# Designed miniproteins, single chains, continued (2), part 9

Each design is a single chain, and the fold is of that chain. pLDDT is the mean over its residues in the fold that is shown.

## One batch from the design tools (miniprotein)

Design m4278
Fold by ESMFold2-Fast:
Parts: structure tokens; sequence; C-alpha cells
Structure m4278 (fold): chain A 97 residues (1-97)
């Protein structure tokens, strides 16, 4: 049961390596919004800029990339919490079996 997150830890790390794409892909305003989101969510700014760079390289507009990043962060945080709880429960059940 996995909704489309569009983002994973490995994808975020990979995206960071495409830093040159974000240099001309994102507006200063959008970068500022990502900085604020990073501080509010505790997610490293580089982890947020990485996916944004990947989206821009795939042909998304900066506005679309920013919107997707906002949705991905919100969904990833919620789903990561649920996924971690589910994985822990499943592992505990297996250990009890």
Amino acid sequence: YSRRYGVSSSSIQRGIRINRTIQSGLSPRQIGQIVRMSRQTGVDIRSLLGPAATLVSQGYSPDQAFGIIQQAVQQAQQKDTISQQRATIAQTVRRLS
C-alpha cells in the first residue's frame, strides 16, 4: 500500500548531485520558500533542492517543481512516519512469531 510519493531518500541524495540545474531552474523566491520549509520540517535544504533540480531537469517549470516539492515533503513526512510504524509493527510481529 504505497501512494506515489515521487521522492525517496536515495532520489533526494541523487538530486543533490545535480546542483548546477537549480542554479538557473529555481527563482530566489522559490529557494527562499524551500529554506523556510526545511527549517519548519527539519529536512535538510539540500535534500529539498535535490528533488527540485531533478524535476527542472525533467522539463518541469520552476513553479511546478516547487509545488511538487511541497507535496512530496508533506506526503513523505506523513508516509515515512506511517511506513516506519508499519515496519516496526511487522518486525515485532515476526519476532513474536
Scores: mean pLDDT 54

Design m4279
Fold by ESMFold2-Fast:
Structure m4279 (fold): chain A 71 residues (1-71)
Amino acid sequence: MSLSELVARLVGQELLIIGSELDIRNAEATAKVMGQSVETVIREAERLIEEARRKIEELERQIKELLEKEE
């Protein structure tokens, strides 16, 4: 609930999105080599990205509210 904690969580979610996007690209490359579908892996990574984006929006809102309350 501290400002520092919220900022750290925000950065963590942003890094998770970057990692998940790289995982999707790697999965697509692997699917081409192995001749098998990795659609379920890609779909799960996309779900994690969407969830992280929602958490970022909520964290940004909480940071704004804390800054306004500390006035």
Scores: mean pLDDT 78

Design m4280
Fold by ESMFold2-Fast:
Formats: C-alpha cells, structure tokens, sequence
Structure m4280 (fold): chain A 66 residues (1-66)
C-alpha cells in the first residue's frame, strides 16, 4: 500500500491538476484517520499544500504523521 507521505503527495498532485482542494484534503484526512492516524493538528497545513500543489511539502507533512 501507499505510505502516508505518498498519499499526501498524490493528493497535492491532484490539487495541482485542478481538483477541488477541500474535497481532496477531506478524502485524504478520512483515509489517514481510518488507518489510525490523528491528522486534525495537520489539517490546515495539508489543505494549504494541496491548494498550492506543493507535492514535496505535502509528502513531508504526510511523513510526520506516519
């Protein structure tokens, strides 16, 4: 399966390609939380990275919650 960092990176790539950043962020958060990760502290940071299409920053945030 994908790591948390890989999932966050992929979400930011979708944002860069014109996906709705809030919907992408909510889907990512739901997936990570269902896997047992607490991401509430990181929501705003992840949303910003997805809005900006910053794949490297999103991957870094994702790795911090792994």
Amino acid sequence: GMTTGEMARFAAKLGAEGADPEKVTDSLVLTLESGGHDVSKHYDEILKAIKEGDTEKAEKIGREIE
Scores: mean pLDDT 84

Design m4281
Fold by ESMFold2-Fast:
Structure m4281 (fold): chain A 64 residues (1-64)
Amino acid sequence: SALDELIRQHAIELAKAYARAETGATEVTVEQLDETTLRVTASDGKTTHEYLFDLETLTFTQLS
């Protein structure tokens, strides 16, 4: 439904905001790996941090 799509897009923006808040990064990239998983990459120009974000549970797993 249109509501489900809106919720998904809001979850993606939440993932970006979380990554920025956790790392202080100015550049955040989101790649959709499957229907429920996003890869979030946050860079401050010196260090790159990677997370997986689960769209069903709204949980972050830090990879690096």
Scores: mean pLDDT 79

Design m4282
Fold by ESMFold2-Fast:
Structure m4282 (fold): chain A 100 residues (1-100)
Amino acid sequence: SSLEEALAQLEAILAGLEDPSASREEILANLRQAIALLQEILAENPDLPERVKQQLQGHIEMLQLVIDLAERGADFAQVRALAVDNVRGAIRLLREMLAA
């Protein structure tokens, strides 16, 4: 149930990131929420295969880099595109975990 709830929340975050009217503050809030969800999945699922843990950690690290790029004044369209791509990757991973 926690993985299904996290998947639904990530899909809602993705919709927010794809909204052309979304503010910078909204994009950054959605990114921080995505990081928190992925960290919670790692904490609640200690018995996940090491490969899956590494993939989840990779998504967390990439989202943290996207936030750092935004805070350093990177182009907002590029920040949003990188965020969308990474969240889509995390959604695919969660769907694979639920199918296993």
Scores: mean pLDDT 85

Design m4283
Fold by ESMFold2-Fast:
Structure m4283 (fold): chain A 89 residues (1-89)
Amino acid sequence: MSEEEIENKLKEEIELLDSEDPYEVGLALFNLINLMKEDPEKVYPILLEYKEEIIEKVEKLKSSEDPIVRSSAIKFEEELEEFLKKQKE
C-alpha cells in the first residue's frame, strides 16, 4: 500500500470515529488496528501526525453510553500503546 493510500485510509477511519452509528465506530477502530499490523513501518510516521486527534477521539469513545463502543475503544488504546512502543525502538 502506498503512503498516500495509508494516509487517506487513516483520515477516513479517524472521521468515522465521530459517527453516531456504533457499528461504524467499531469498524473504524478495527480497521485502524489492521493498518497498524499490515504495514507498521509506513503507518507509524503517518499515525504520529494524527496521534493527538486519535487519542482525543478514543478518550471520548471510552465514555460512550454504548458498552460495545467503550470496549472497542479500550482495546484500541491497548493496541495503539503496544504499536507505539514497538516502533519507538
Scores: mean pLDDT 83

Design m4284
Fold by ESMFold2-Fast:
Structure m4284 (fold): chain A 75 residues (1-75)
Amino acid sequence: SDGEKALKVGLIRTLTDGAKLAVEEGDLDGALENIETLKPFVSDEELEKLKEAVLNKDLKTLEELVNKIIDKILS
């Protein structure tokens, strides 16, 4: 349903924004916890790529990966 997709996208955005903020604050452990919470909504391959972006402090790649995941949910 459209409502279920909207809730899923909202949760992914909130957790990703939390991870980005944690990286900017130097809290890498907190950033990884936010990414791990995405596990029910993403594939294992997507999760590993998101974790790698966080570990590399690559917020641009993190945002690009999340946008692809959201686009897939909305298609």
Scores: mean pLDDT 88

Design m4285
Fold by ESMFold2-Fast:
Structure m4285 (fold): chain A 90 residues (1-90)
Amino acid sequence: MTEEEAKEAYEWLKKHNPRLQEEIDKFRELAKKKGMPDEEIDEWIREIAYAEYAALHGRPLPDPETLRRLIEKAKEMGVEELARFLERLA
């Protein structure tokens, strides 16, 4: 995944999937509250956005281990609905 692909994925989802954007916003809020740096939060959000974008567009998904890590991170942050979005991709 290139940085440009990640940005394209994020902007597309922001416009076309407001429900997912709401869950991503919750992830950001909870991760900040747990002391995660903004740079690290942005990296997690880009990976999450790309996984969902890839699934919706029939593009190659991230490898299964990466998807598992994204799901576990969403659960760790307490964003269960985001984890469920990602579980549907696996």
Scores: mean pLDDT 77

Design m4286
Fold by ESMFold2-Fast:
Structure m4286 (fold): chain A 106 residues (1-106)
Amino acid sequence: SMEKLKEIEEIIREISREAVKLAQALDNKDYESAREYWERLKKLLEELMKYLSPELQARVRADFEYIEELLEKAQKSSPKERVLLVSKALLILIAMLTEVWVEMRR
């Protein structure tokens, strides 16, 4: 169980690194790199899913779908609306990762 916690911690660390790259790419309007980092982040999350309860898996999948919708809408939006949509997506991502970490710590 302690070794599983270490595995989870490493995956969360990798997710955090990809999330930072995603945020920087979005800030630079580099949507090609942003899409690549988002796809990597989704793959890391699928690996994390193996350690989560079915209930938490369902919540994480729902949050990810919503983040994806916000990011797609942001690409088609005015500059001011884009900033708000991207900010909302990043806040949801942070809240989701925080919930996962808290649940894994009991």
Scores: mean pLDDT 81

Design m4287
Fold by ESMFold2-Fast:
Structure m4287 (fold): chain A 94 residues (1-94)
Amino acid sequence: SAEEAILEKIAERLVAELERERARLDEILEALRNSTAPSVTAAAYARMVLAALPPVREGRREAALEAILAEMRALPPEAQEALRRIAEQMLAAE
């Protein structure tokens, strides 16, 4: 479906960004741990990033994509749409 294709594209972009930042994954993890998520949406985004970090660090791209998609699929559709907008804004800011 179009919805599934959008989520997959967002997951691909997030994995690519984490791969570009591979040398700084420990810094990203520390920043996430030291930043209290102000909303449920921000907390969900942090969970997706944290789930992807181990497979990205190990060079397992497909496992990273599946980890992000699993977190996204666990959310209600309205939360998935909110995360899509936030993810696109964060990726566009780089």
Scores: mean pLDDT 69

Design m4288
Fold by ESMFold2-Fast:
Structure m4288 (fold): chain A 119 residues (1-119)
Amino acid sequence: MKEIAEGARLVAKGLAIVLKDIEGARELAEAMKKVVDGTKEDAVKAVLELAEKSSPEMSEGFRLIAEGLRKLTDEEVKELLEVLASAADAETDEQLVSHMTGAVLLAIGIEIEAELKLK
């Protein structure tokens, strides 16, 4: 449970950084759509590939997401991937931000649930 709470917090923090750049957020959504039916390892690899191609600030955001995903269960990763992948179909920047905010809220929910099970 402690690893899950920490992983969810890292994903939320990384997503908050990525959301500062619309292009970076869209690239993340498209990458997650390609690996949505894949493994947790496929998702981590896709996010790390984005980190290598990004500015230092965006790279930090993507690395936090990748570290967080590694700490989560396959079930929780799948739930986050489905929300992030849905953002790839957003027609406007406002819709993209809305869907990505949904992923942040899901990560916060996973953290809270994991912490409540620890206490």
Scores: mean pLDDT 84

Design m4289
Fold by ESMFold2-Fast:
Structure m4289 (fold): chain A 71 residues (1-71)
Amino acid sequence: SSELEGEILEAFGLMALTLGDYETAIRSLREAIRLRGEADAVTLEALGRAEAALGRDAEAARLFAEARRRA
């Protein structure tokens, strides 16, 4: 199911973030959001951290603000 696939991609993206593979983390977390049709605070915060690590501060700030709204 798309929900289960989204959960697997979220876990994979979070692992990639922990390993410093920011590009893989961003791709996997965005695909998880697409498959699940929603974004939780944890996923948005992780995506924000990966974007910030790549120097995309404006996008990171937007994602952190959205994550706070969902927490």
Scores: mean pLDDT 87

Design m4290
Fold by ESMFold2-Fast:
Structure m4290 (fold): chain A 73 residues (1-73)
Amino acid sequence: DALAELIRLARESTDPETLVRAAAMLAGLGDGRALEPMAIAAAKLEKVLPDVGGAIAAARAELAAEIAALRAA
């Protein structure tokens, strides 16, 4: 399961490249289960690559808004 593996990578990896790739793929899936692992990846990256961490946090916020809008419809 691609989603489960991406969640694992976001939670367990400390490699910035792996965190960026996992977060980007999680954002593309449109699944609410991606929101928490994306937040973890963004937090891990904030100290090392703040622009990248900020971009992941923004993508997470947009995904959360899309899911909320879908549930309201």
Scores: mean pLDDT 81

Design m4291
Fold by ESMFold2-Fast:
Structure m4291 (fold): chain A 89 residues (1-89)
Amino acid sequence: MVEEIIEEIKKMDVGKALIKAMGIVSQTLRDMAKMDKSDIDKINEKVEDMMKILDTVKALGEEAGDANSVALTDTMKATVLNFKKLYLE
């Protein structure tokens, strides 16, 4: 469940949280690529889950004053949204 992942990430160092989020995003994008485009509700759920995880990592980076981790998280968020756009269009 995404909430359990978020609670785990909140307890991590920013760098470890970022690596964990990168792994989850990579795997979720791979899973989405195997889905039928008609499964729009499932695709939207996967995108929302990835965005929640990335927003949690971004918040940790902001609290730590880690501008590089914040910027990388924003890049990952843009990648997720671009993947959704290209996959559905």
Scores: mean pLDDT 84

Design m4292
Fold by ESMFold2-Fast:
Structure m4292 (fold): chain A 100 residues (1-100)
Amino acid sequence: KVEELIKKTLEAVKKADEALKNGDYQTAAEYFRKASEYAEKLAEEVKDHPTAAQAFRDAAELFRKASEYAEKGDKKTASLYSVQAMMLLIAGQVELWLEE
């Protein structure tokens, strides 16, 4: 379940980034929103691991910000939030590996 949610988050981010590059801001915003929803579900799934859960919640908030800026056509700011969210998604995965 955790692995499936991570995969869905990564696929959503990939599609959002592709849409941003093509100037399809509405599609980019939609996929960043999906990434935020998957990251929030990840946080709930791993709530017994508080540090990892917090990292996934923070990633979800940053994906939500990426969606907002993509909707406004601010490609650079949307991409920056997307990268920061991905870093937190990786940090959460590393924390899960350390805690087991």
Scores: mean pLDDT 87

Design m4293
Fold by ESMFold2-Fast:
Structure m4293 (fold): chain A 74 residues (1-74)
Amino acid sequence: MTEEEFDLDVEVALQIIAAAIAKKYPVTEEDIPVLERHLKRAREVAQRSRELGLTDNAKAAEDAAKVIEEALKK
């Protein structure tokens, strides 16, 4: 495992946690900028993971991004 691959695994885990929190708790006005940053980061991590052939990481990051996006629509 390279350092970049490890960093991407950590980032994916962080975005999964952010998505789980966004799904379980009501989004407040103060949460919106934080969730928008996590959404952007999840999309970036998904793209980078795909470029490296890390398909499971890419899918997990995309799934997390979708959950955060749905939470922000409410």
Scores: mean pLDDT 81

Design m4294
Fold by ESMFold2-Fast:
Structure m4294 (fold): chain A 66 residues (1-66)
Amino acid sequence: APVARDSRAYTLLQKSVDEFGVLVETTTADGRTEYRLVLSPKLSPEDRKKAEELGQKRIAELEAQR
């Protein structure tokens, strides 16, 4: 099943909660936009895994909007 809306990992990706991490948008010297998920080192392995899955999905969504 997909990650529940009440999960902290889901909240991170929807609301950029600092306790878990943020999605970072970076512009390269060539004007290309890159997205990265920066996670808190305090995350449990389970929360980190879910945050990375949601982060990759969000990055793919943002890349598709280019």
Scores: mean pLDDT 58

Design m4295
Fold by ESMFold2-Fast:
Structure m4295 (fold): chain A 62 residues (1-62)
Amino acid sequence: MDKDIETLKKILETVSFELVVDMLVQAAELAGIKLKEKPKTEEEAIEVLKKIVEAIKEIKEK
């Protein structure tokens, strides 16, 4: 998790926040996570990433 969060922060420094948000929304939908709203802040984007990682981990640990 910490490594993924660090990677996301570096990506946010290099690319537009809007692009990262769109990618996270698509990844969340593929992982079966229903998002009520698109993340509007870096903190919200990190929260969505944590949920995606947790969902993927649960599927793999089956």
Scores: mean pLDDT 72

Design m4296
Fold by ESMFold2-Fast:
Structure m4296 (fold): chain A 66 residues (1-66)
Amino acid sequence: SSEARGLAGHAAAGAYFGMDPEVGIGWGKLGVKLSSSEKDKKAGEAAIEAAKANTEEAAKKAMEAG
């Protein structure tokens, strides 16, 4: 859904710009929970991973998954 994608996108952007990893992880988990499509779930999971890694490379992968 567009809401799930929005939340995953916010998590990925937060990770990219050095946002608090716990906040990014929370948004990513919510995005995965609200997702009805495999693509949106992968985007949310990638956003969670990016938030945990808190690196430019991980955030880039999350954006590519979305």
Scores: mean pLDDT 61

Design m4297
Fold by ESMFold2-Fast:
Structure m4297 (fold): chain A 70 residues (1-70)
Amino acid sequence: SAEERAREIVERGENGDYTISTEDGKAVDEAAKKLGLDSDEAGRILAGEGSEEEREALAKAIAEVLEEKE
């Protein structure tokens, strides 16, 4: 599901796996814009420098973007 995919994206970054596909990168970029975040802020959250609340918000926004595409 889109929710499972979004969680996978966020959890990969948290575990130090910075491998992201072009498709996942686009979803993250759209989600960041939806939340009013710039790309640097979104990257910081994905790298595990954000709070749990920030990660949950980003994961939710990514899931919404992925659902709109599917």
Scores: mean pLDDT 74

Design m4298
Fold by ESMFold2-Fast:
Structure m4298 (fold): chain A 92 residues (1-92)
Amino acid sequence: SPEVRQLILTQFRLLAAEGEIYVAEKIIKNTIENNRPASLLKKAIDELKGTLADLKAIRPTAPPELQPRIDEIIARAEKVIKEGEKVLKEKE
């Protein structure tokens, strides 16, 4: 079924996005707590911005049952990007 395939593929995309958010949060924490160089954080935030754009693009055509979860992941990604950009500015 095309509907089942789209549901499964969307779920995998959401799991990947949640993983990227988790890694970015850990990089932010490590950059702050251990006063590490900003290069890895900049890369993680740039990659997360790409993922955010992809999530916003798929949201209108995503299965309705997954749209609330997509909205939650978008909000979390936006928050992490904002926090990471603040840390990057403080290291300039």
Scores: mean pLDDT 86

Design m4299
Fold by ESMFold2-Fast:
Structure m4299 (fold): chain A 79 residues (1-79)
Amino acid sequence: SEADETVERAKELAEEAIKLAEEAKKTGSKELILEAEIQLGMALIELSVAKLIGADEEKLKEVEKKIEEAEKLIAEAKK
């Protein structure tokens, strides 16, 4: 369904944000921090759309956890 596709996109974007933030934390790359923030922003938009169109609650919570992890890693990379 559209909802399932949207929540999967949100998940993939959040996972990319995590990956970029972890790499930024290791390398100190400001460009990777910016890329991680862009991916996180896109994940938040897709998650909001998925909620509006009625995606599965368990899948939504899974994506929310990944977004929280990405936010934490980005904050750590900025130190």
Scores: mean pLDDT 89

Design m4300
Fold by ESMFold2-Fast:
Structure m4300 (fold): chain A 68 residues (1-68)
Amino acid sequence: KKEEAEKYVETAKSAAEGAAEARKGEETEDNRLEAIALENVAKGAIEKAEQLDKEYGERAKKILEEAK
């Protein structure tokens, strides 16, 4: 269970970083849609991590906040 929670934390980090990078890119519709999709992936991963282990969920939330 904890290994699975850790994978969701990694997914949230990758998605949050990808979303931030897309937001810094050119203001194209494709970049905006990609950023929104990745932000939703990060949020979903945080919820899954929190369901499996509350501490891992809190770590995932912190990663998303730091990626802003």
Scores: mean pLDDT 76

Design m4301
Fold by ESMFold2-Fast:
Structure m4301 (fold): chain A 105 residues (1-105)
Amino acid sequence: SPLARAEAEAEAAISDPELRAAVLGFAATLRSLGVPDEVVARLLGVVLDSLRGLLAGELSPAEAEERAVARITEILDAAGVPEAVREEAVARVRGLMLLAEAALR
């Protein structure tokens, strides 16, 4: 499935165990809130792209968070996901970017 592929890519790409667990937990939480697997897979792609940019020094932590939040909001809105679920997803993505910044110290 697209989701299983996205989860496998995140697991392979993220070397920090805490960040890896948090990213996989983000996917599991969205699934439990009724977000379709196809949409969760796209959100994982956005998170992974932002993390790669941050790790490569191509994006600052603030730029990585801003781009991830903007793209995730766009995807969830287009998918018709309820506002409360979108707010939860955005809060969790901000947490992931803070955790990634801490892992770089």
Scores: mean pLDDT 86

Design m4302
Fold by ESMFold2-Fast:
Structure m4302 (fold): chain A 80 residues (1-80)
Amino acid sequence: MLSPREAKGRAVEAVTRVMKLAEQLKKINPELAKKAYEGAREVMRKIREADGLPDEEAVSLYREAVDEANKLIEEMEKAL
């Protein structure tokens, strides 16, 4: 069973990966890098919102944050 702490950890790791890939893309595809930074801001907002929620709702929102971050990672990896 995924704890809220573990779910948050995964979401933070995923958004950190998005930011790293966006930094690499800045010189190759600035438009995709901009989209990735905007997406990372949205993921970070969901993480902050989840921090204030009850455990079950927090885990659900952290999972949504991971899924959104992973979609951005996949799009960026295809561009590299």
Scores: mean pLDDT 84

Design m4303
Fold by ESMFold2-Fast:
Structure m4303 (fold): chain A 114 residues (1-114)
Amino acid sequence: METIKEFIEAVLNKDYDRAFELLDKLPLSDVLKQNLKDILEEYKENPRPADEVLFDLAVAALSEGKTGEERNKILEELGYFSEDYRFDPEKVRALLPKVKNPEARALIEALLEQ
């Protein structure tokens, strides 16, 4: 729990080296960790607003264990294909019951506190 909060704070402060270190300590699946690392590496090279980073992290956690088609449905529910592409905590919260992994759920809940 503490480590998840520190991870999100590191991401928001653009301290990506610290975020990578903390990510390795989180009790997340290897697949989710790799997806989160890929997202952070992209944002390290191409800096974006915090809302976009939080959105991509939430999508990765919500998509944990899901196929490409299932991930696309999550993106649609979050409004990715609308003109209002932004982090919406209420839309993310509505999808939380679909998350079966307790560790992925904890990450999403911590993201919602931002």
Scores: mean pLDDT 75

Design m4304
Fold by ESMFold2-Fast:
Structure m4304 (fold): chain A 74 residues (1-74)
Amino acid sequence: TEKLRELARRHLEEAIRHLFKSSKDGKTAKPHYEEALRHAQLARDYFEKADLPEEEIQTARDLELTSQWQLDRI
């Protein structure tokens, strides 16, 4: 349970890191948004498996939505 939470947090950190690395150039930004989405999805899965509070799961979902929204507008 605690190990799943740490894995989820690491994936959230990776998603955030990729979002910060994105540039205004759509071609350069796209791979970072794709990685951010993937890591946010993994974080959500681990938070769900650990049966953690909805607030932590919602944070991962918000990163998924943000990453997807950025990909859709590129």
Scores: mean pLDDT 77

Design m4305
Fold by ESMFold2-Fast:
Structure m4305 (fold): chain A 100 residues (1-100)
Amino acid sequence: ELSEEEQREIVELAERAAARMLALLKPEDVERAIEELEKAVKLATEGKLEEAAELILEAARSLGPELAAIAEELREHGPEALVAAGRVLGEELKKQLAAE
């Protein structure tokens, strides 16, 4: 379990990374991104953080070099950081889709 300070730092990093990725994501890729992020979140819920982080990284690489670079940078902070960013991004994309 991470300390409260470590959890807060990860949340702040994840929110910033998710905002950067959201700005770069093409409208036609939103639905695919949601599907891949939901698969990763499910793996994380099962305790498979490394597998979840790897799936998010692969999804980012498939969406373009700029998104891949953000995901790779975040992965250096550990699997928890990349998974947290994936959760934030997935929730924001779902909100946008629901709002139409």
Scores: mean pLDDT 80

Design m4306
Fold by ESMFold2-Fast:
Structure m4306 (fold): chain A 70 residues (1-70)
Amino acid sequence: AKPLSRVEEIAILYVLGKLSKEEAREKVEEILKNLDEELKREGITREDVLPSLEVLRDLGVVEESELEKV
């Protein structure tokens, strides 16, 4: 099984009410600033993180323009 990415973890924590929208947004923005480095550090691909980013977009945590960076 694929390991849980930081973006996926943030999405899950937000859905469970453990993170506020602002906290989730700030955490995702930090990851997206250095996305290539984060993907390399975690050993995952863009395709591994996109579904979690799409969920966060649908929930209003991130803008659709942030997905264009992936």
Scores: mean pLDDT 75

Design m4307
Fold by ESMFold2-Fast:
Structure m4307 (fold): chain A 100 residues (1-100)
Amino acid sequence: SLVDEARRLIGEARRLVDEMEKLVNEAEKYLKDGDFEKARKLIEEATKVGHEARDVAVKARQLAIQANDPEVAAEAGEVLSRIGDVMGRINKLKLELEKK
C-alpha cells in the first residue's frame, strides 16, 4: 500500500538523518582539532547523504498525503524538519571551512 511504502521510506530517511548527524559531529570535531581536510571530506559526505535523505523523506510525505494518512505525513514532516536542521549545521560548517 501507499502507507506501507511511506513508512518504509520514513524508516530509510531516519537512518540517513542519523548518518548525517554522525558525519556532522565528526566534522565539527576535526574542524576544532584543525584537521580541515578531514572536516571537508566529512561535510561533503554529509551533504550527499542529506540530499538523499531529503529526496526519500519528500517521497514518503507525498505518498502519505496521497493515502490520506495525516499521522504518517506528520512523521515524514518531522524527519524533513530534522534534515533541515542538520543541513543548516552543514552550511554553517562549509562557511567556516571556506575561511580556513
Scores: mean pLDDT 91

Design m4308
Fold by ESMFold2-Fast:
Structure m4308 (fold): chain A 79 residues (1-79)
Amino acid sequence: SDREKVAEKIVEELKKRKEEIAKYLKENYTDEEISEALEAAYKNGNLTAEIAKEYAEIFKLAEMKEAAKLAEKIAKELE
């Protein structure tokens, strides 16, 4: 149905956006720089558990292991 096609397109678009963000981060920043920025955002109270979980997924796609691990830890602390 058209509704199923719209739902599939939304999922594909979100996945594509996460992959595009991950590629941008990987090309422009180091794992250390992103980890420091994430820690600053956490200390400033600008993160929710949901946002931290999304960041962890993006950082995993960017192959930023330390930033991804930190984002997962922050997500658990904010739950």
Scores: mean pLDDT 84

Design m4309
Fold by ESMFold2-Fast:
Structure m4309 (fold): chain A 90 residues (1-90)
Amino acid sequence: EIEELAQRAKELAEKIKEVEPEFKNVADSIIRLVDKALEAARAGNRFEADVYLTLAIISATVAAKYSKNPEAAKLARELADVLHRLSEAI
């Protein structure tokens, strides 16, 4: 369910911004990449959608690795997992 996974990813990114404000720019970037991936997927551009989701996954993975807050790190790992599932669903 593409829309449900995309919504979950954006919700997790918003929660990361609340828990660790230093990651606001990274979280906002992930939200934009998810929106771009959905637009590309709807247009039939699966390659472009996969590129955007891959960039989002890398960003979430790096955020999880360098987070100073264990809660933010956990949310970022969950976000990466949801983004992987979204990539498989597209």
Scores: mean pLDDT 89

Design m4310
Fold by ESMFold2-Fast:
Structure m4310 (fold): chain A 93 residues (1-93)
Amino acid sequence: DPKALEQLKKKKEKIDELVNRQRELLEDMLANMTPEQLAGAFQASADYLKSLGFDEAAEYYEQAAQAARAGDLARAREYGLQAIEAIKKYLLK
């Protein structure tokens, strides 16, 4: 059924859009937010992803929030990138 293939393609396109948006947002946040604002933004991302069933990616954003709150921007970036990679790997299975 061509509709099944179309649905899979649309799902991939929506996940790719989310991944690209998250990468851009990560760099913008790291450049423009305070550590406390970063922690709040990462927590919001974790909550959203958990609501979608992306538990692994949500866990990485939780760790990014903790790192940001501690003022460790390098670790926050690393966990943010791991969250994005987890979303991508979930899509590719």
Scores: mean pLDDT 81

Design m4311
Fold by ESMFold2-Fast:
Structure m4311 (fold): chain A 87 residues (1-87)
Amino acid sequence: SDEEIEKILEALVKLAEDLRKQGYSDREIVEILTRYLEWLSKELSVEELEKLVKGLAKELRKMGIPQELVDELVKRVQERIEEKKKE
C-alpha cells in the first residue's frame, strides 16, 4: 500500500540521517541503503519498489548526497526490479 511504502521511505531516510550523524560517509550510507532495498525487493511488488526508489532518490538528494552515488543506488535496485519482472 502507499501508506506502507511511505512508512518504509521515512524509516530509510531516518536511517540515512542517523548514519550521517554517526560519521558514516555518503558512499557507506548509500551501500547500506542499497543492501536494505535489495533485501526488500524479495517482499515488495515491482510497483512498490519503483515508488520507494523514486522517493528515496529524491530524499537522498535533498540531504546533499552526490547525484553519482544516488544513480549507483537506483541502478542496482533497478537491476533487482528487472530480475523480479522476469519471474
Scores: mean pLDDT 86

